# Designed miniproteins, single chains, continued (4): the designs that were tried, part 30

Each design is a single chain, and the fold is of that chain. pLDDT is the mean over its residues in the fold that is shown.

## One batch from the design tools (miniprotein)

Design m13019
Fold by ESMFold2-Fast:
Structure m13019 (fold): chain A 57 residues (1-57)
Amino acid sequence: MREELLKKAEEERKKMIEYSNKSNDYFEAGDTEGMKKYSEEAVEHLRKARELEEKAK
């Protein structure tokens, strides 16, 4: 149970990093809309990871 929650949290953190990198790529390309979209996705996945980590306690 705890291990399963931590595994899901790690998957969410991996998605957060992926979307954060995409957001940075769009920002460097001057695409503010793309940057904002992927930045918001990254924040959502970070929130999910933290919730899962808290439940694993």
Scores: mean pLDDT 83

Design m13020
Fold by ESMFold2-Fast:
Structure m13020 (fold): chain A 68 residues (1-68)
Amino acid sequence: MREEILEGLEAFGTDKKVSKVGASARYTLALFAKMGGRLELAKKTLEGLSKSEDKEIAEAAKELLKEL
């Protein structure tokens, strides 16, 4: 995983203006970060998502965070 992808993942993880579709995309990018061995970046992105107004995405992020 390249740094430009990781920076995009961080931006998505912190941008609360993104729609629910965007939140799902950030969750997928966090999975890619986890699979790519970037566990700290994945954890930070998931922690941001766990505070999301969308309870389903927040719960999914918390579940994945427990696996890190």
Scores: mean pLDDT 68

Design m13021
Fold by ESMFold2-Fast:
Parts: C-alpha cells; structure tokens; sequence
Structure m13021 (fold): chain A 72 residues (1-72)
C-alpha cells in the first residue's frame, strides 16, 4: 500500500510537468496528499485537475487507482 501510494504520487508529479500551471498545482497537491496517506484530499485535488482537463485520460486513470485503493 505505501509503495503504491509513492508510485501514484510519482505519477501525479510526472503529469504535473506536462500540464498547465493550474492543473499542475492540483496534481502536486494530490501527490503530497498521497504521500501523507490522505486519500480524500488526493481524490478532491484529482477531481479539480480533471475539471481543468476533462479529456485527460491519464488523470482520470490516476483518480480511479486512488479511489480503488481507498475502497480496500
């Protein structure tokens, strides 16, 4: 679980590098929330990132992985 959270945080930071500044800010906040094991905050920030880039399938996939992890 902890290694998976670190991997998901890394994915969010990677996406932030290629995103708009506003989307990148939400992705960085999501990554920090994942490192803090705060899945609710991570989901909220990923939802905001998707609202900024609704066609970004990678952010949607990351949100799904975090939601699935929370259900475990």
Amino acid sequence: MDAQLMTLAGEALGLAKTSSPETAEQLRKAAYALLDKDLDSAIAHLQKAIALEPDNQRIKALLQEVQDLKKM
Scores: mean pLDDT 83

Design m13022
Fold by ESMFold2-Fast:
Structure m13022 (fold): chain A 63 residues (1-63)
Amino acid sequence: MQAVIDVKGGTLEEIEEIAKEFGGRVEKLSDDEYRVIVPIDKGLEAVKKLKEKGFEVTGVSGL
């Protein structure tokens, strides 16, 4: 099972680094919107890290 976290802002480089840290991946939705997909057990930690890095969390599923 996976957590899917939609975010806005920041850079693709930063978000890819965060996703990789949690064993996940990133999909680009638009120029400033990204989808982070991580294992469900890492979802809450990933959300916290994304917010700490200045990303706006616009949607979460699987949590």
Scores: mean pLDDT 80

Design m13023
Fold by ESMFold2-Fast:
Structure m13023 (fold): chain A 66 residues (1-66)
Amino acid sequence: GVNPYLLLKKAIENGDEATVQRLLEQLEQENESSAKGFSEATGFPFHLAYKLFAEAQKIDLEAFQK
């Protein structure tokens, strides 16, 4: 299967908020270090990854697209 962090990255790049929320819920249930894992897998800065996982409903996905 595809790495779930890479699926999350693709959903963010496509602006697919529904898929982003679904994947965040799945990853949060599976791993408390998901923010670190996402940052390491995708190359996004840890502070953006942490904000995404901690405050998903308040994050601007545009921050990941620039």
Scores: mean pLDDT 69

Design m13024
Fold by ESMFold2-Fast:
Structure m13024 (fold): chain A 64 residues (1-64)
Amino acid sequence: SLREKIEEIARKIIEENPLLTEEDIDEIVDFTLGMINGGLGDESDIESLVKMAADTLVFVRESQ
């Protein structure tokens, strides 16, 4: 499913990001699905959208 594809990409991203953990996967997934449902991209953009979601979460955490 699309959700499972997003989860797999999110797991790869968190492995290389010290500010992200397994607990962040659901938030990254929900943000990515929100972008797709909002018309900001589709399945062909999935890797870029997941990265954007993860980068946004990192930015928010660095701002706290």
Scores: mean pLDDT 80

Design m13025
Fold by ESMFold2-Fast:
Structure m13025 (fold): chain A 76 residues (1-76)
Amino acid sequence: PLEEAREYFEKALEYNKQGDNDKAAEYVKKGYDHLLTLLSDPEAIESLREEGKRLADLSKQGKGIPLIEEAIRSLG
């Protein structure tokens, strides 16, 4: 279940490192969208949705690498 989110974040990290910021943002969004399917608490869902939106925006600006790495580490 967490493996799919990790794969999306790993691809996002790869694209950001290559300078493909649009694809990086796309894969960040896919990773968070997948994590949202694993949650049932409305407050946790809202919080994670906002986090994903912020990280996707930063990734599109080329500023996502440290936060994507943190997201990957957080998944264990």
Scores: mean pLDDT 83

Design m13026
Fold by ESMFold2-Fast:
Structure m13026 (fold): chain A 90 residues (1-90)
Amino acid sequence: NDHEKERLANARRLLKEAGSLEGAINLIKNKKLRIEDFLQVLDEEKVISGDDVVFALGLLGKYPQADPEGFLNSLPKKTRERIKSFFEKL
């Protein structure tokens, strides 16, 4: 639990430092951020709904960490728009 809190705090810091969706994608490609941690930050920031989280977690087995664009493109359009809006407001 404490390790999860530290991990999420680090993920949140990395996302703010990246400042964009493209920056977040590059962090995932470079193995500095996991897709699961990215999703958890979006959930805690209320960017995506609980239903969006469940759907997205179902995709993780199909889209490895090396393919964050494939993962994002498989999310519903409204979910992707909310994620883009989150970074535009940073």
Scores: mean pLDDT 79

Design m13027
Fold by ESMFold2-Fast:
Structure m13027 (fold): chain A 86 residues (1-86)
Amino acid sequence: SKFSEFFEFFDKDGDGVITAAELKEALESLGYTPSDSEVKAVLQGFDLDGNGVVDEDEFQIVLSLLPKEVREELFAKVEEVKEKEE
């Protein structure tokens, strides 16, 4: 599943949730330079239940709500990074 593989890329610790620190590191790996405020805003957009972390179900739901162009760009960037690290 592309969503599961994409989530695993962001879930650096493999603990089944994405923290603000993991989200920031993943975005930096994709060539973005997010501020702490931007990372928090993105995390809050994914954090549908307000628990301060993002699980795979929340992540999949929010990605499905993104414009197709944004979603495809993010998937392409993750695949490119994964391919170059192998």
Scores: mean pLDDT 70

Design m13028
Fold by ESMFold2-Fast:
Structure m13028 (fold): chain A 89 residues (1-89)
Amino acid sequence: HMEEEERRLEEIRQRLIDGLAEYFKKHYKGPKTDEYYRLEAKRWLEELQKWFGRPITEEEADEILKLFKENPKLTPEQIAYEIGKKRKE
């Protein structure tokens, strides 16, 4: 009965994975599978979630993708810091 909440969290996670994977695919030089980029995106997101220490909101997911697209050299730690700075605590 928490299915709607679980669906919302999964939608947020999939949007982040899809956005990150598309960016990794465009930046990479050489033939790799879409699954490879999705795996890299999942690992990057897992690291980001560790720095957040809490669930990522839908608004934060949009900000994460924007920041990563504008500066792909940003680490998960740096993105978590930038998002935290905007929201205060």
Scores: mean pLDDT 73

Design m13029
Fold by ESMFold2-Fast:
Structure m13029 (fold): chain A 64 residues (1-64)
Amino acid sequence: GAALAAALEAAIAALPEEQRRTLELVVGEGLSYAEAGEVLGVSEATVQGRFVAAQAEIQEALAA
C-alpha cells in the first residue's frame, strides 16, 4: 500500500549514493549487473556487492 511505498522511498533515499544509483539502474531501469557495471564504470562483482548491501540496508530500515 501507500505506507509501504513511502517507507521504501525513504529507505532508498537514505542509502549511500553508489548503492542508490545501483538500485536505480538494476531495479528501476531493469539493467543486469554487467550492464549497470558498464554504466557506472565498475566490475559486475562491485555492482552485485552494492546491490546486496542496498538490500540489507532496506530490509533493516523496514524492520525498524
Scores: mean pLDDT 80

Design m13030
Fold by ESMFold2-Fast:
Structure m13030 (fold): chain A 87 residues (1-87)
Amino acid sequence: SIDDFRSSLQDLVQQIQDALDQRVPTDQLHGLVSIVVQTMQDMDFRNNTNDSRQLTLNTLQRIIDMLRQNGYPVPSHLQQTLDSLQK
């Protein structure tokens, strides 16, 4: 369901927030972000709805904003992923 999808996205975002709170090294954070983004894309592909796509896009933007707000560089592949999903 869309509620299960939303809950799963919230859990993934929480993993990133926990890493930010722990001030992990940039390489470790980027590794986690890559895994999270791939998981989000796989879940969105399986859901295949406009609602899941919109939630995925909003969540990707939120992750980018979280990285910037915490002084971490945004991986170039994350912006590319966002742009690709907007097609």
Scores: mean pLDDT 85

Design m13031
Fold by ESMFold2-Fast:
Structure m13031 (fold): chain A 80 residues (1-80)
Amino acid sequence: MSLEELIEQAEKYLEEGKKDIEEGRKLLAEGDAIKGTGLLIRGIGLIYTAVLLAQKALKIDPENERAKKILEEAKELGIL
């Protein structure tokens, strides 16, 4: 996987994970505990995957701003 592919994949997983967490929280608030919990678990897993990919990107390019942003967003979400 190229550095660019690694970052693009990480950004994709971060965005999908954020979407799943927001939808999961909404479903839990509406009383759909099964679907809401499932989306939260999936979303957290996707963000963890994005973090691992971003960390790999930083090992190749320690100055990569996109990879740093992924880690910052994951930390703000409480996943790190």
Scores: mean pLDDT 86

Design m13032
Fold by ESMFold2-Fast:
Structure m13032 (fold): chain A 55 residues (1-55)
Amino acid sequence: SDELLAQAEAYRRRAQGLFESSELAEKVNPESGELLREQGEEYAAQAAALEKQLE
């Protein structure tokens, strides 16, 4: 369970970093910004799924 908690937190951090990178990238290349946004949403969903498994 500790390992799953650590993985969920890692996915949350990756999602946050991707969302921040997406905002910056979108100002230079909108296509790259959108791709990073989608990747961030994917990691956030994976984190949420793991968090639900722990409940």
Scores: mean pLDDT 85

Design m13033
Fold by ESMFold2-Fast:
Structure m13033 (fold): chain A 61 residues (1-61)
Amino acid sequence: MTLSPAEAEAEVARLEARFAAGEISPGEFAAGVLEIALRVPDEAVRDRLLDRATARLLAQA
């Protein structure tokens, strides 16, 4: 089932909160965002979500 941009952004925000809390690993965060992005049919929204995840991972490294 596909996700709307708003649903995908909400799901990524939940993963970001869990990652910031130390509840999930960087690998689990990356995999979760990728799975969400693959359910978004809009290419620009997918690219934005993946860029957002990459920026978050780089900030933590």
Scores: mean pLDDT 81

Design m13034
Fold by ESMFold2-Fast:
Structure m13034 (fold): chain A 57 residues (1-57)
Amino acid sequence: MADQIAQEAIRQQNDQIDQLEKQGTADFDAVDQINQQIADQVRARLQREGVTFTDHL
C-alpha cells in the first residue's frame, strides 16, 4: 500500500509541474512548495497506515 501512496504523490507532483509550465510560469518557489506539501501528505498517510496512531481518516 505504501508504494501506491508514493506513486499517487508522484503523479500529483508531475501534474502540478506540468500545469505551471503550460502557464508559462516557471516559478521554482511554487514548485518547491508543492513538493514539500506532497511529501508531508505522504508522511501523514504512511503514519496512519504504517504506524496506526489512532486515526482512521
Scores: mean pLDDT 65

Design m13035
Fold by ESMFold2-Fast:
Structure m13035 (fold): chain A 74 residues (1-74)
Amino acid sequence: MSGEEVVRYFARLFALPVDRLSPELLARLRTKSREEVEAAYRAVAESGRVEAAKPVLGLSDAEVAELERILQGE
């Protein structure tokens, strides 16, 4: 899977628009595998918290806050 395919897969799983993601978050997601994205999605779904994706995808606190804002429609 290409980095662009990983980004689109992440956006589809989390039900958010790709155009809302920052260049920094997009660059980070492009380095991840499909399996890492699926593991992050499962962790968030099981916990009900976006922060559960942080250790799985290696996100910064700023990137977690960005995802929370996008998911809240901000």
Scores: mean pLDDT 81

Design m13036
Fold by ESMFold2-Fast:
Structure m13036 (fold): chain A 98 residues (1-98)
Amino acid sequence: MEEEKLRELEEHLKKAVEAAKEGKYEEAVEHAKEALRIYADILANGSKEAIEEAEKILGEYEDELIELFGKNPEAMRKVLEAVAALAPKAQAGYEAKE
């Protein structure tokens, strides 16, 4: 259900921040990757309301995650690779709406 996906998105973003703050970058990367997968799924298959809420949730954590992952270049690279791998799915969702 969409509400469950939004909850899972926020939980993974929160855990990614907490793990990164503790220097547990491998754990932080895995939570960030799961959050990105959920976000991409919502962008491709979610309702307009779910997409708007997902964008708001991601925005609240994005700046802090970028700062924390910026302290570990390997972790940042892995997160950026996950973003690049999911970009075609997000783009397909955008094109279907347009």
Scores: mean pLDDT 77

Design m13037
Fold by ESMFold2-Fast:
Structure m13037 (fold): chain A 60 residues (1-60)
Amino acid sequence: MKQPLWPVLTPEQRAAMAEVAPLVSDAAIAKAANDIAKRGQPLSPEEVRRLLLEKQRELE
């Protein structure tokens, strides 16, 4: 694991993650976090939600 810190997230982005957390595994959350860190750019709450669901689909 190479991600010591999460990128700075807005309250809306964190809320979006919390909303989908019961629908996705911890592994999907970790993959999404890693992807966000690699991009280094701001994401909308909708984009964060979409990314989590995409990573969950990759694990299914």
Scores: mean pLDDT 66

Design m13038
Fold by ESMFold2-Fast:
Structure m13038 (fold): chain A 96 residues (1-96)
Amino acid sequence: SIKEQQIKLLEKILETAEKMAKSDPEEAKKIAYEKAKELSQDILDFILSQNPNTPQEDVEAARAKIPKIAEEVAKNYKELVDAKPEIKEKIEELKK
């Protein structure tokens, strides 16, 4: 279900935020970058599985944006660390 997919995504984000909280700033940025890139690819692949007629040009354009998205997440990694309590609350709400 969509709810189960949202829970899994939030749990991965939470796990990443917990790892970043225990790391120095340089390591935290690297963790954020690598995980943001991975999750962005997973999300795109999921969207494409739901939309099999997506033009190849649009697919390539979307994939090309992933590194920049990962860089922005890495730059703002502290926002994810600070959001840990809110992410935990959202996961528990979705499990109800």
Scores: mean pLDDT 83

Design m13039
Fold by ESMFold2-Fast:
Structure m13039 (fold): chain A 80 residues (1-80)
Amino acid sequence: DYDEILNYFNEKSEEVLEKVRKAEAAGKLTPEDLKKIHTLMTKALIEINLGYSLGLSKEEIKAILDRYFDEIKKLVDEAL
C-alpha cells in the first residue's frame, strides 16, 4: 500500500532530520548544505509518487529512498 511507503518515508525522514537539526544547531551546516538536503528530501518524495505510479514494488521504492537518506546522512557526517 502507498501508506506503508509513506510511513517508511516519514519514519526515515524524522531520523535524518534529527541529525540535520543537531548539525544545524551546532553551526556545522552552510546554507548551501541545507539547500542540498532540501533538494534530496524533495527528490525522495518525488520517487515515492513516481515509483508507485510506475508499479515498482514497495521494496524497490524503499531501496531508492534509502539511497537518498544515505546521501543526506553522508553530507551531515562530512560536515561534522
Scores: mean pLDDT 82

Design m13040
Fold by ESMFold2-Fast:
Structure m13040 (fold): chain A 79 residues (1-79)
Amino acid sequence: RREELLAKLSPEQQRFVRGLEAAVKEPNITLEQFDEIIEKAKKGLEESYKEQGRTLTPEEKAALDELIADLRAKKVAKL
């Protein structure tokens, strides 16, 4: 499950997911702000990888998309 998906991710991607987990628990962050955080962080991660001369693998992308979808659903449930 969650731990298996995290094991497929780089340390930078794991940090991104942990940041989203913290944002889910933060009561002052609205769903709109949460969606903005996801969008900006995804763009930042892609930019960082491009600067390093690497690309996101299909497995990393799939794991990130699944984790993000789960966290967004949890954020909706907490509203």
Scores: mean pLDDT 77

Design m13041
Fold by ESMFold2-Fast:
Structure m13041 (fold): chain A 65 residues (1-65)
Amino acid sequence: EAEELARRGIELAREAGASERAVRAAEKQLDNGDYGGAGIAAAMEGKDLGAEEAKRLGTLAASLA
């Protein structure tokens, strides 16, 4: 499910060192129904750590939605 994939991407980014600010930004995207955007937002903020994993999950969420 797109929402679950996006949320997983956010969690992976956080585990990899994304800031709380990045997590909150991504959660706001989820609240707006932008599941792909949530994962991408998390990847952008955590661009060096876990970004690839967050990006993959965000892309998959967007594709499956």
Scores: mean pLDDT 64

Design m13042
Fold by ESMFold2-Fast:
Structure m13042 (fold): chain A 68 residues (1-68)
Amino acid sequence: SSQQQRLREFLEQLENNRDDPEARRKIAAETFSKLLEERDFDLLDRLSRIVEALAGGEPVEEVLRRYV
């Protein structure tokens, strides 16, 4: 789905910036802002769970399996 594609692209952007915490924070903030503006609360909820899992130390491949 288009939502799954957006989530995969988000995770790819975070992985590409693995060693840059400022870039990762900016990517997350911009993505959340866009979803809030679009009022896509389903995708926002899924993204929030993804960010929480990553912050908790879950590997990207496991997050893809569980949330995308």
Scores: mean pLDDT 79

Design m13043
Fold by ESMFold2-Fast:
Structure m13043 (fold): chain A 79 residues (1-79)
Amino acid sequence: SNGEAAEKARRLVEAALKAGKELGVEVESVDVSYDAERGTATVDIVARGSKKQLEELEKRVKEYGEKLGLNTTVNVSEP
């Protein structure tokens, strides 16, 4: 249902923003594409931080998506 897809996308956005804040990363945007039939999510993040901070952000968001039962791809780019 649209409600379940929206809820999972919202949780991924919130997880990315929370992880960014905890890591000291400035998150400018988070876009989530969710495929309910395939159980996949793609999270595109635009953020400012050190290489180490951005790699940890990618890792945390990917692990959170996997915890939600999603095969999760995370792309982190700078503005």
Scores: mean pLDDT 84

Design m13044
Fold by ESMFold2-Fast:
Structure m13044 (fold): chain A 86 residues (1-86)
Amino acid sequence: MEARRAALAARLRAIGDRVNELLEAGRYKEAAQLLLEEGLPLSLEAAKLLIEEFRAAGDLEKAAEAEEKTKKEAEEAKKYLEELLK
């Protein structure tokens, strides 16, 4: 689990670095596209690992709360990024 979290964190940092490069170059739509296509799915994968840890610990209420929060935040982020790409 720890190694998997570290790998996801490293990939998220790489995407963040690329987003910053695109923003520095004034390529805002490409930055938004990268976040929508790679950043958001990777963040959801990291959130799933946390939810699975709560379930494995028998903390089903925290797992459900984390799942609901993750779903809501992902929907809001997706709408925001899609709006930027129009």
Scores: mean pLDDT 80

Design m13045
Fold by ESMFold2-Fast:
Structure m13045 (fold): chain A 101 residues (1-101)
Amino acid sequence: RKVLSLDEARRRLAKSVGLLAALGRGLITPDEAEAMLSLSDDELLKRLAELDPQAAEAYRQALKVIKDENDDDRIKEISLALADAARRGASPEELEKIANV
C-alpha cells in the first residue's frame, strides 16, 4: 500500500469500493478481486457492470470522489459508505447522494 504513490493509492481505494461491494455480495472470490485490481479503470467498470450494476455505480462515484476531494480521510469515509450501500443494493440515486455530501 505505502509502496504506491498517493495518487495510485487513491485510485486503488476507488477500485476497492466496487470490488468490496461485489465480494460482500458473494459475486467474486478474494482471488478474483485481487486479479481485478490490475485492470484499467474502464475494464474494471465494464467487468463490475456485468457482475453487479450497484458495484459498478459505487466504483464510478468513488472515482468522482477521489478526483474532486483532497482530504484522504474524507475520501476513505465516503468510499467505505459507498461500498456498504452498494453491498446492500442501494439505488444509483442513493449512491450519488453519498458521493455528493
Scores: mean pLDDT 75

Design m13046
Fold by ESMFold2-Fast:
Structure m13046 (fold): chain A 70 residues (1-70)
Amino acid sequence: SLSLEIEKAFEYAKQGDTEKAAKLLLDMMDKYSDNPSSLMRVYEAAKRIVEMHPDSEELKKALEEIKKRM
């Protein structure tokens, strides 16, 4: 489910695994690309994860790609 995938992305972020967090965020974006409410939830999660790791280029790139999809 989307909720479990978001939880897993936050777990990766808490562990400092920014690459896995970014990949999962992009995978969720692709999976839910036709659902605006789900994309908004992915975007909100991505924003908070970027705030946890503001120097992570891969997370910032993932956030920008999600923003473009909306």
Scores: mean pLDDT 88

Design m13047
Fold by ESMFold2-Fast:
Structure m13047 (fold): chain A 72 residues (1-72)
Amino acid sequence: MNHEAANKAAKAAYEAGMSPEDAVRLANAVIDHLDQGDVEGGLKSGYDISKKGGGEETGKKSKDALEESVKK
């Protein structure tokens, strides 16, 4: 589940215009947080990385995809 959630967030960011390298960084950061049980840290890290790499809209899309996967 953690890998699936992180991959969905990274895919959303990549589709919104983020580079493949930044999308991989996003997935790895999110997975690291989720594997530690830090859901809030994973959400925040994913949003911050995607927003910096792809802009505000990319950050929102990535966060929404991750939130949907981890909360329900």
Scores: mean pLDDT 77

Design m13048
Fold by ESMFold2-Fast:
Structure m13048 (fold): chain A 84 residues (1-84)
Amino acid sequence: IAPKYQEKAQEDARNDARTAKDLVEQAEKAYEEGDYKSALTYLIGAAISAIGADFLVSTAEVSEEVREEVKEAVERVKEAMKKF
């Protein structure tokens, strides 16, 4: 894999992981405010982003830092799902 494509896969995985974490924060905030519809919508978005990041990490060679960031995002989504 050319360095350019490897770096893009790493950046895409990192961005998806960060998006998942941000959406979980929005879901938790909406849940605390009693807006369960928005909370569920954000949580679904977070799950999709986390699945995408996990898939990229499983199919592309990425750094350990990116793997750990994706792992943290996946676990954060799982924790949020248990709370709801």
Scores: mean pLDDT 81

Design m13049
Fold by ESMFold2-Fast:
Structure m13049 (fold): chain A 100 residues (1-100)
Amino acid sequence: SPELQQLIQEILDLLHNNASPDEILEAVKRALEFLRTNKLSPEDRRLMLGLLFNAIEHIASQESSPELLEAAKELLELLKENNAGESLIQRVEELIERLS
């Protein structure tokens, strides 16, 4: 969808331009909401979930916050609900442990 492509491009642009953690986190929150409210193909959903993990890891390399921890927990729940690979689930669980 055009909205999905815009969300992907926004997150990629924020990461590429080394935007503030707060700006990246707000884009992550919008994308998590989009995933909850829209039915996507398995391929599009997998692409977005992987991008969200990369964005959260990028923020976590600079800072930790209760909001970032909450976003990581929401991502983990979506990954489990969507039968994501065990490797990605483990990496998000390890990230949550680091942020806790």
Scores: mean pLDDT 85

Design m13050
Fold by ESMFold2-Fast:
Structure m13050 (fold): chain A 118 residues (1-118)
Amino acid sequence: KEKLIKRALESGKEMSKSTGDQRVYDLLKQSLKYALEGDKSKSASLTTSASLIGIAKEIEGDKSFNRDEFEKEFSEFTLNLLLIEGDYDLARQMAENLVKNSKSEGVRKVAEEFLKEL
């Protein structure tokens, strides 16, 4: 469980770096806290708020924003969050779907590595 928490936090840090917006990390850290407390609804709302910052950067055409890296780290965060919440079957299904259907090589690689550790 500690390893999953560490991985989720590292993904959140990388997402903040990709956006240049510290709020991404702060939102994801709070999302993780609510997931650990069993509040899946608050966790999901905060994760959604963090993803909207990335979407805003893409729409703005911010040249410093790396969309592919953001999507990769977001996928890794979400998969680890589902494991922390105890949603193992949903985490496996999501990872399998990302391997099969994602157009991003980085996202597929994250999902493949995730499945090896289940």
Scores: mean pLDDT 85

Design m13051
Fold by ESMFold2-Fast:
Structure m13051 (fold): chain A 70 residues (1-70)
Amino acid sequence: SKVEELKKEIEEIKKLAKLDLDKAMEKQNELNDKVSSLTDLSSEEKLELKKYYDEFLEEYIKVVEELKKK
């Protein structure tokens, strides 16, 4: 499903952030634009994606903060 594909993309961005922060930021921006432009997602699918995305964003932000301190 589209939701599962988006979850996979979020996971890949999280992994990429540890290897290449600039590329991860680019992919995150692309994903945010993609999600925002999707009119085909139901309210329930949006809520599911938001919960999953919020959890991954917390971990992603921690990685970004750690890299920025160096």
Scores: mean pLDDT 71

Design m13052
Fold by ESMFold2-Fast:
Structure m13052 (fold): chain A 61 residues (1-61)
Amino acid sequence: SMDEELARQFAAFDEALAAREKQLEDLIRQGADPSEIEAMRAALARVKAEAEQLRAEYEAG
C-alpha cells in the first residue's frame, strides 16, 4: 500500500534530518570553518525541502 511506502520514506527523512542536525551541532561546537557549517545547513535545508515536497505530492492524491 502507498501508505506503508510513504511511512518508510518519512522515517528515512526523519533519520536523515536527525543525522544532519547532529553533524551541524558538532561542527558548530568544534568551531569548524564557516564554509563547512554552511554546507551542512544547505544539506539540512535540502532534506527538509524533499520531505515537504513528498507531503505536497500526496496531499492531492
Scores: mean pLDDT 80

Design m13053
Fold by ESMFold2-Fast:
Structure m13053 (fold): chain A 80 residues (1-80)
Amino acid sequence: MPSLAELWQRLASRVQGKSLEERIEIVREFAREFAEATGDPALAAVLEEFIRELEASELSEDEFYAKLSELAGRVSALLA
């Protein structure tokens, strides 16, 4: 399997150049697929919180990537 860093790089690539609404939809789909693949309810909860934060906020592209980096750190901690 690709590393966690590679998975996050692929996600970041998929959201690049998209509208905020499209980015939220892409992240939601990715989160569902990723949580389903791992089967971890704690991971699913973290991803769901992240999606709610994205929906509640009008984020710039830089702020969006900053949030993705925070999420990657939280996910890495859960998979350690």
Scores: mean pLDDT 72

Design m13054
Fold by ESMFold2-Fast:
Structure m13054 (fold): chain A 67 residues (1-67)
Amino acid sequence: GTEEEQRISLDELTEQGKQGDKSSAYGAAVLAISLGDYETGEEWAEYAKKLGHPGAEKILEEARRLK
């Protein structure tokens, strides 16, 4: 199902994000939020922001708003 497919994608993005890829860290944040995991989304958005992703601050605000 869609949620299972998103979980697989999240695992892949999480692995790439841990290697310092800011786009993957941002993707992990967006996908975690879409799955309702706002805590994980907030953590990855903060990390993507530290890595310099330009969209990370908006996603961080969204994660905090939805908690």
Scores: mean pLDDT 79

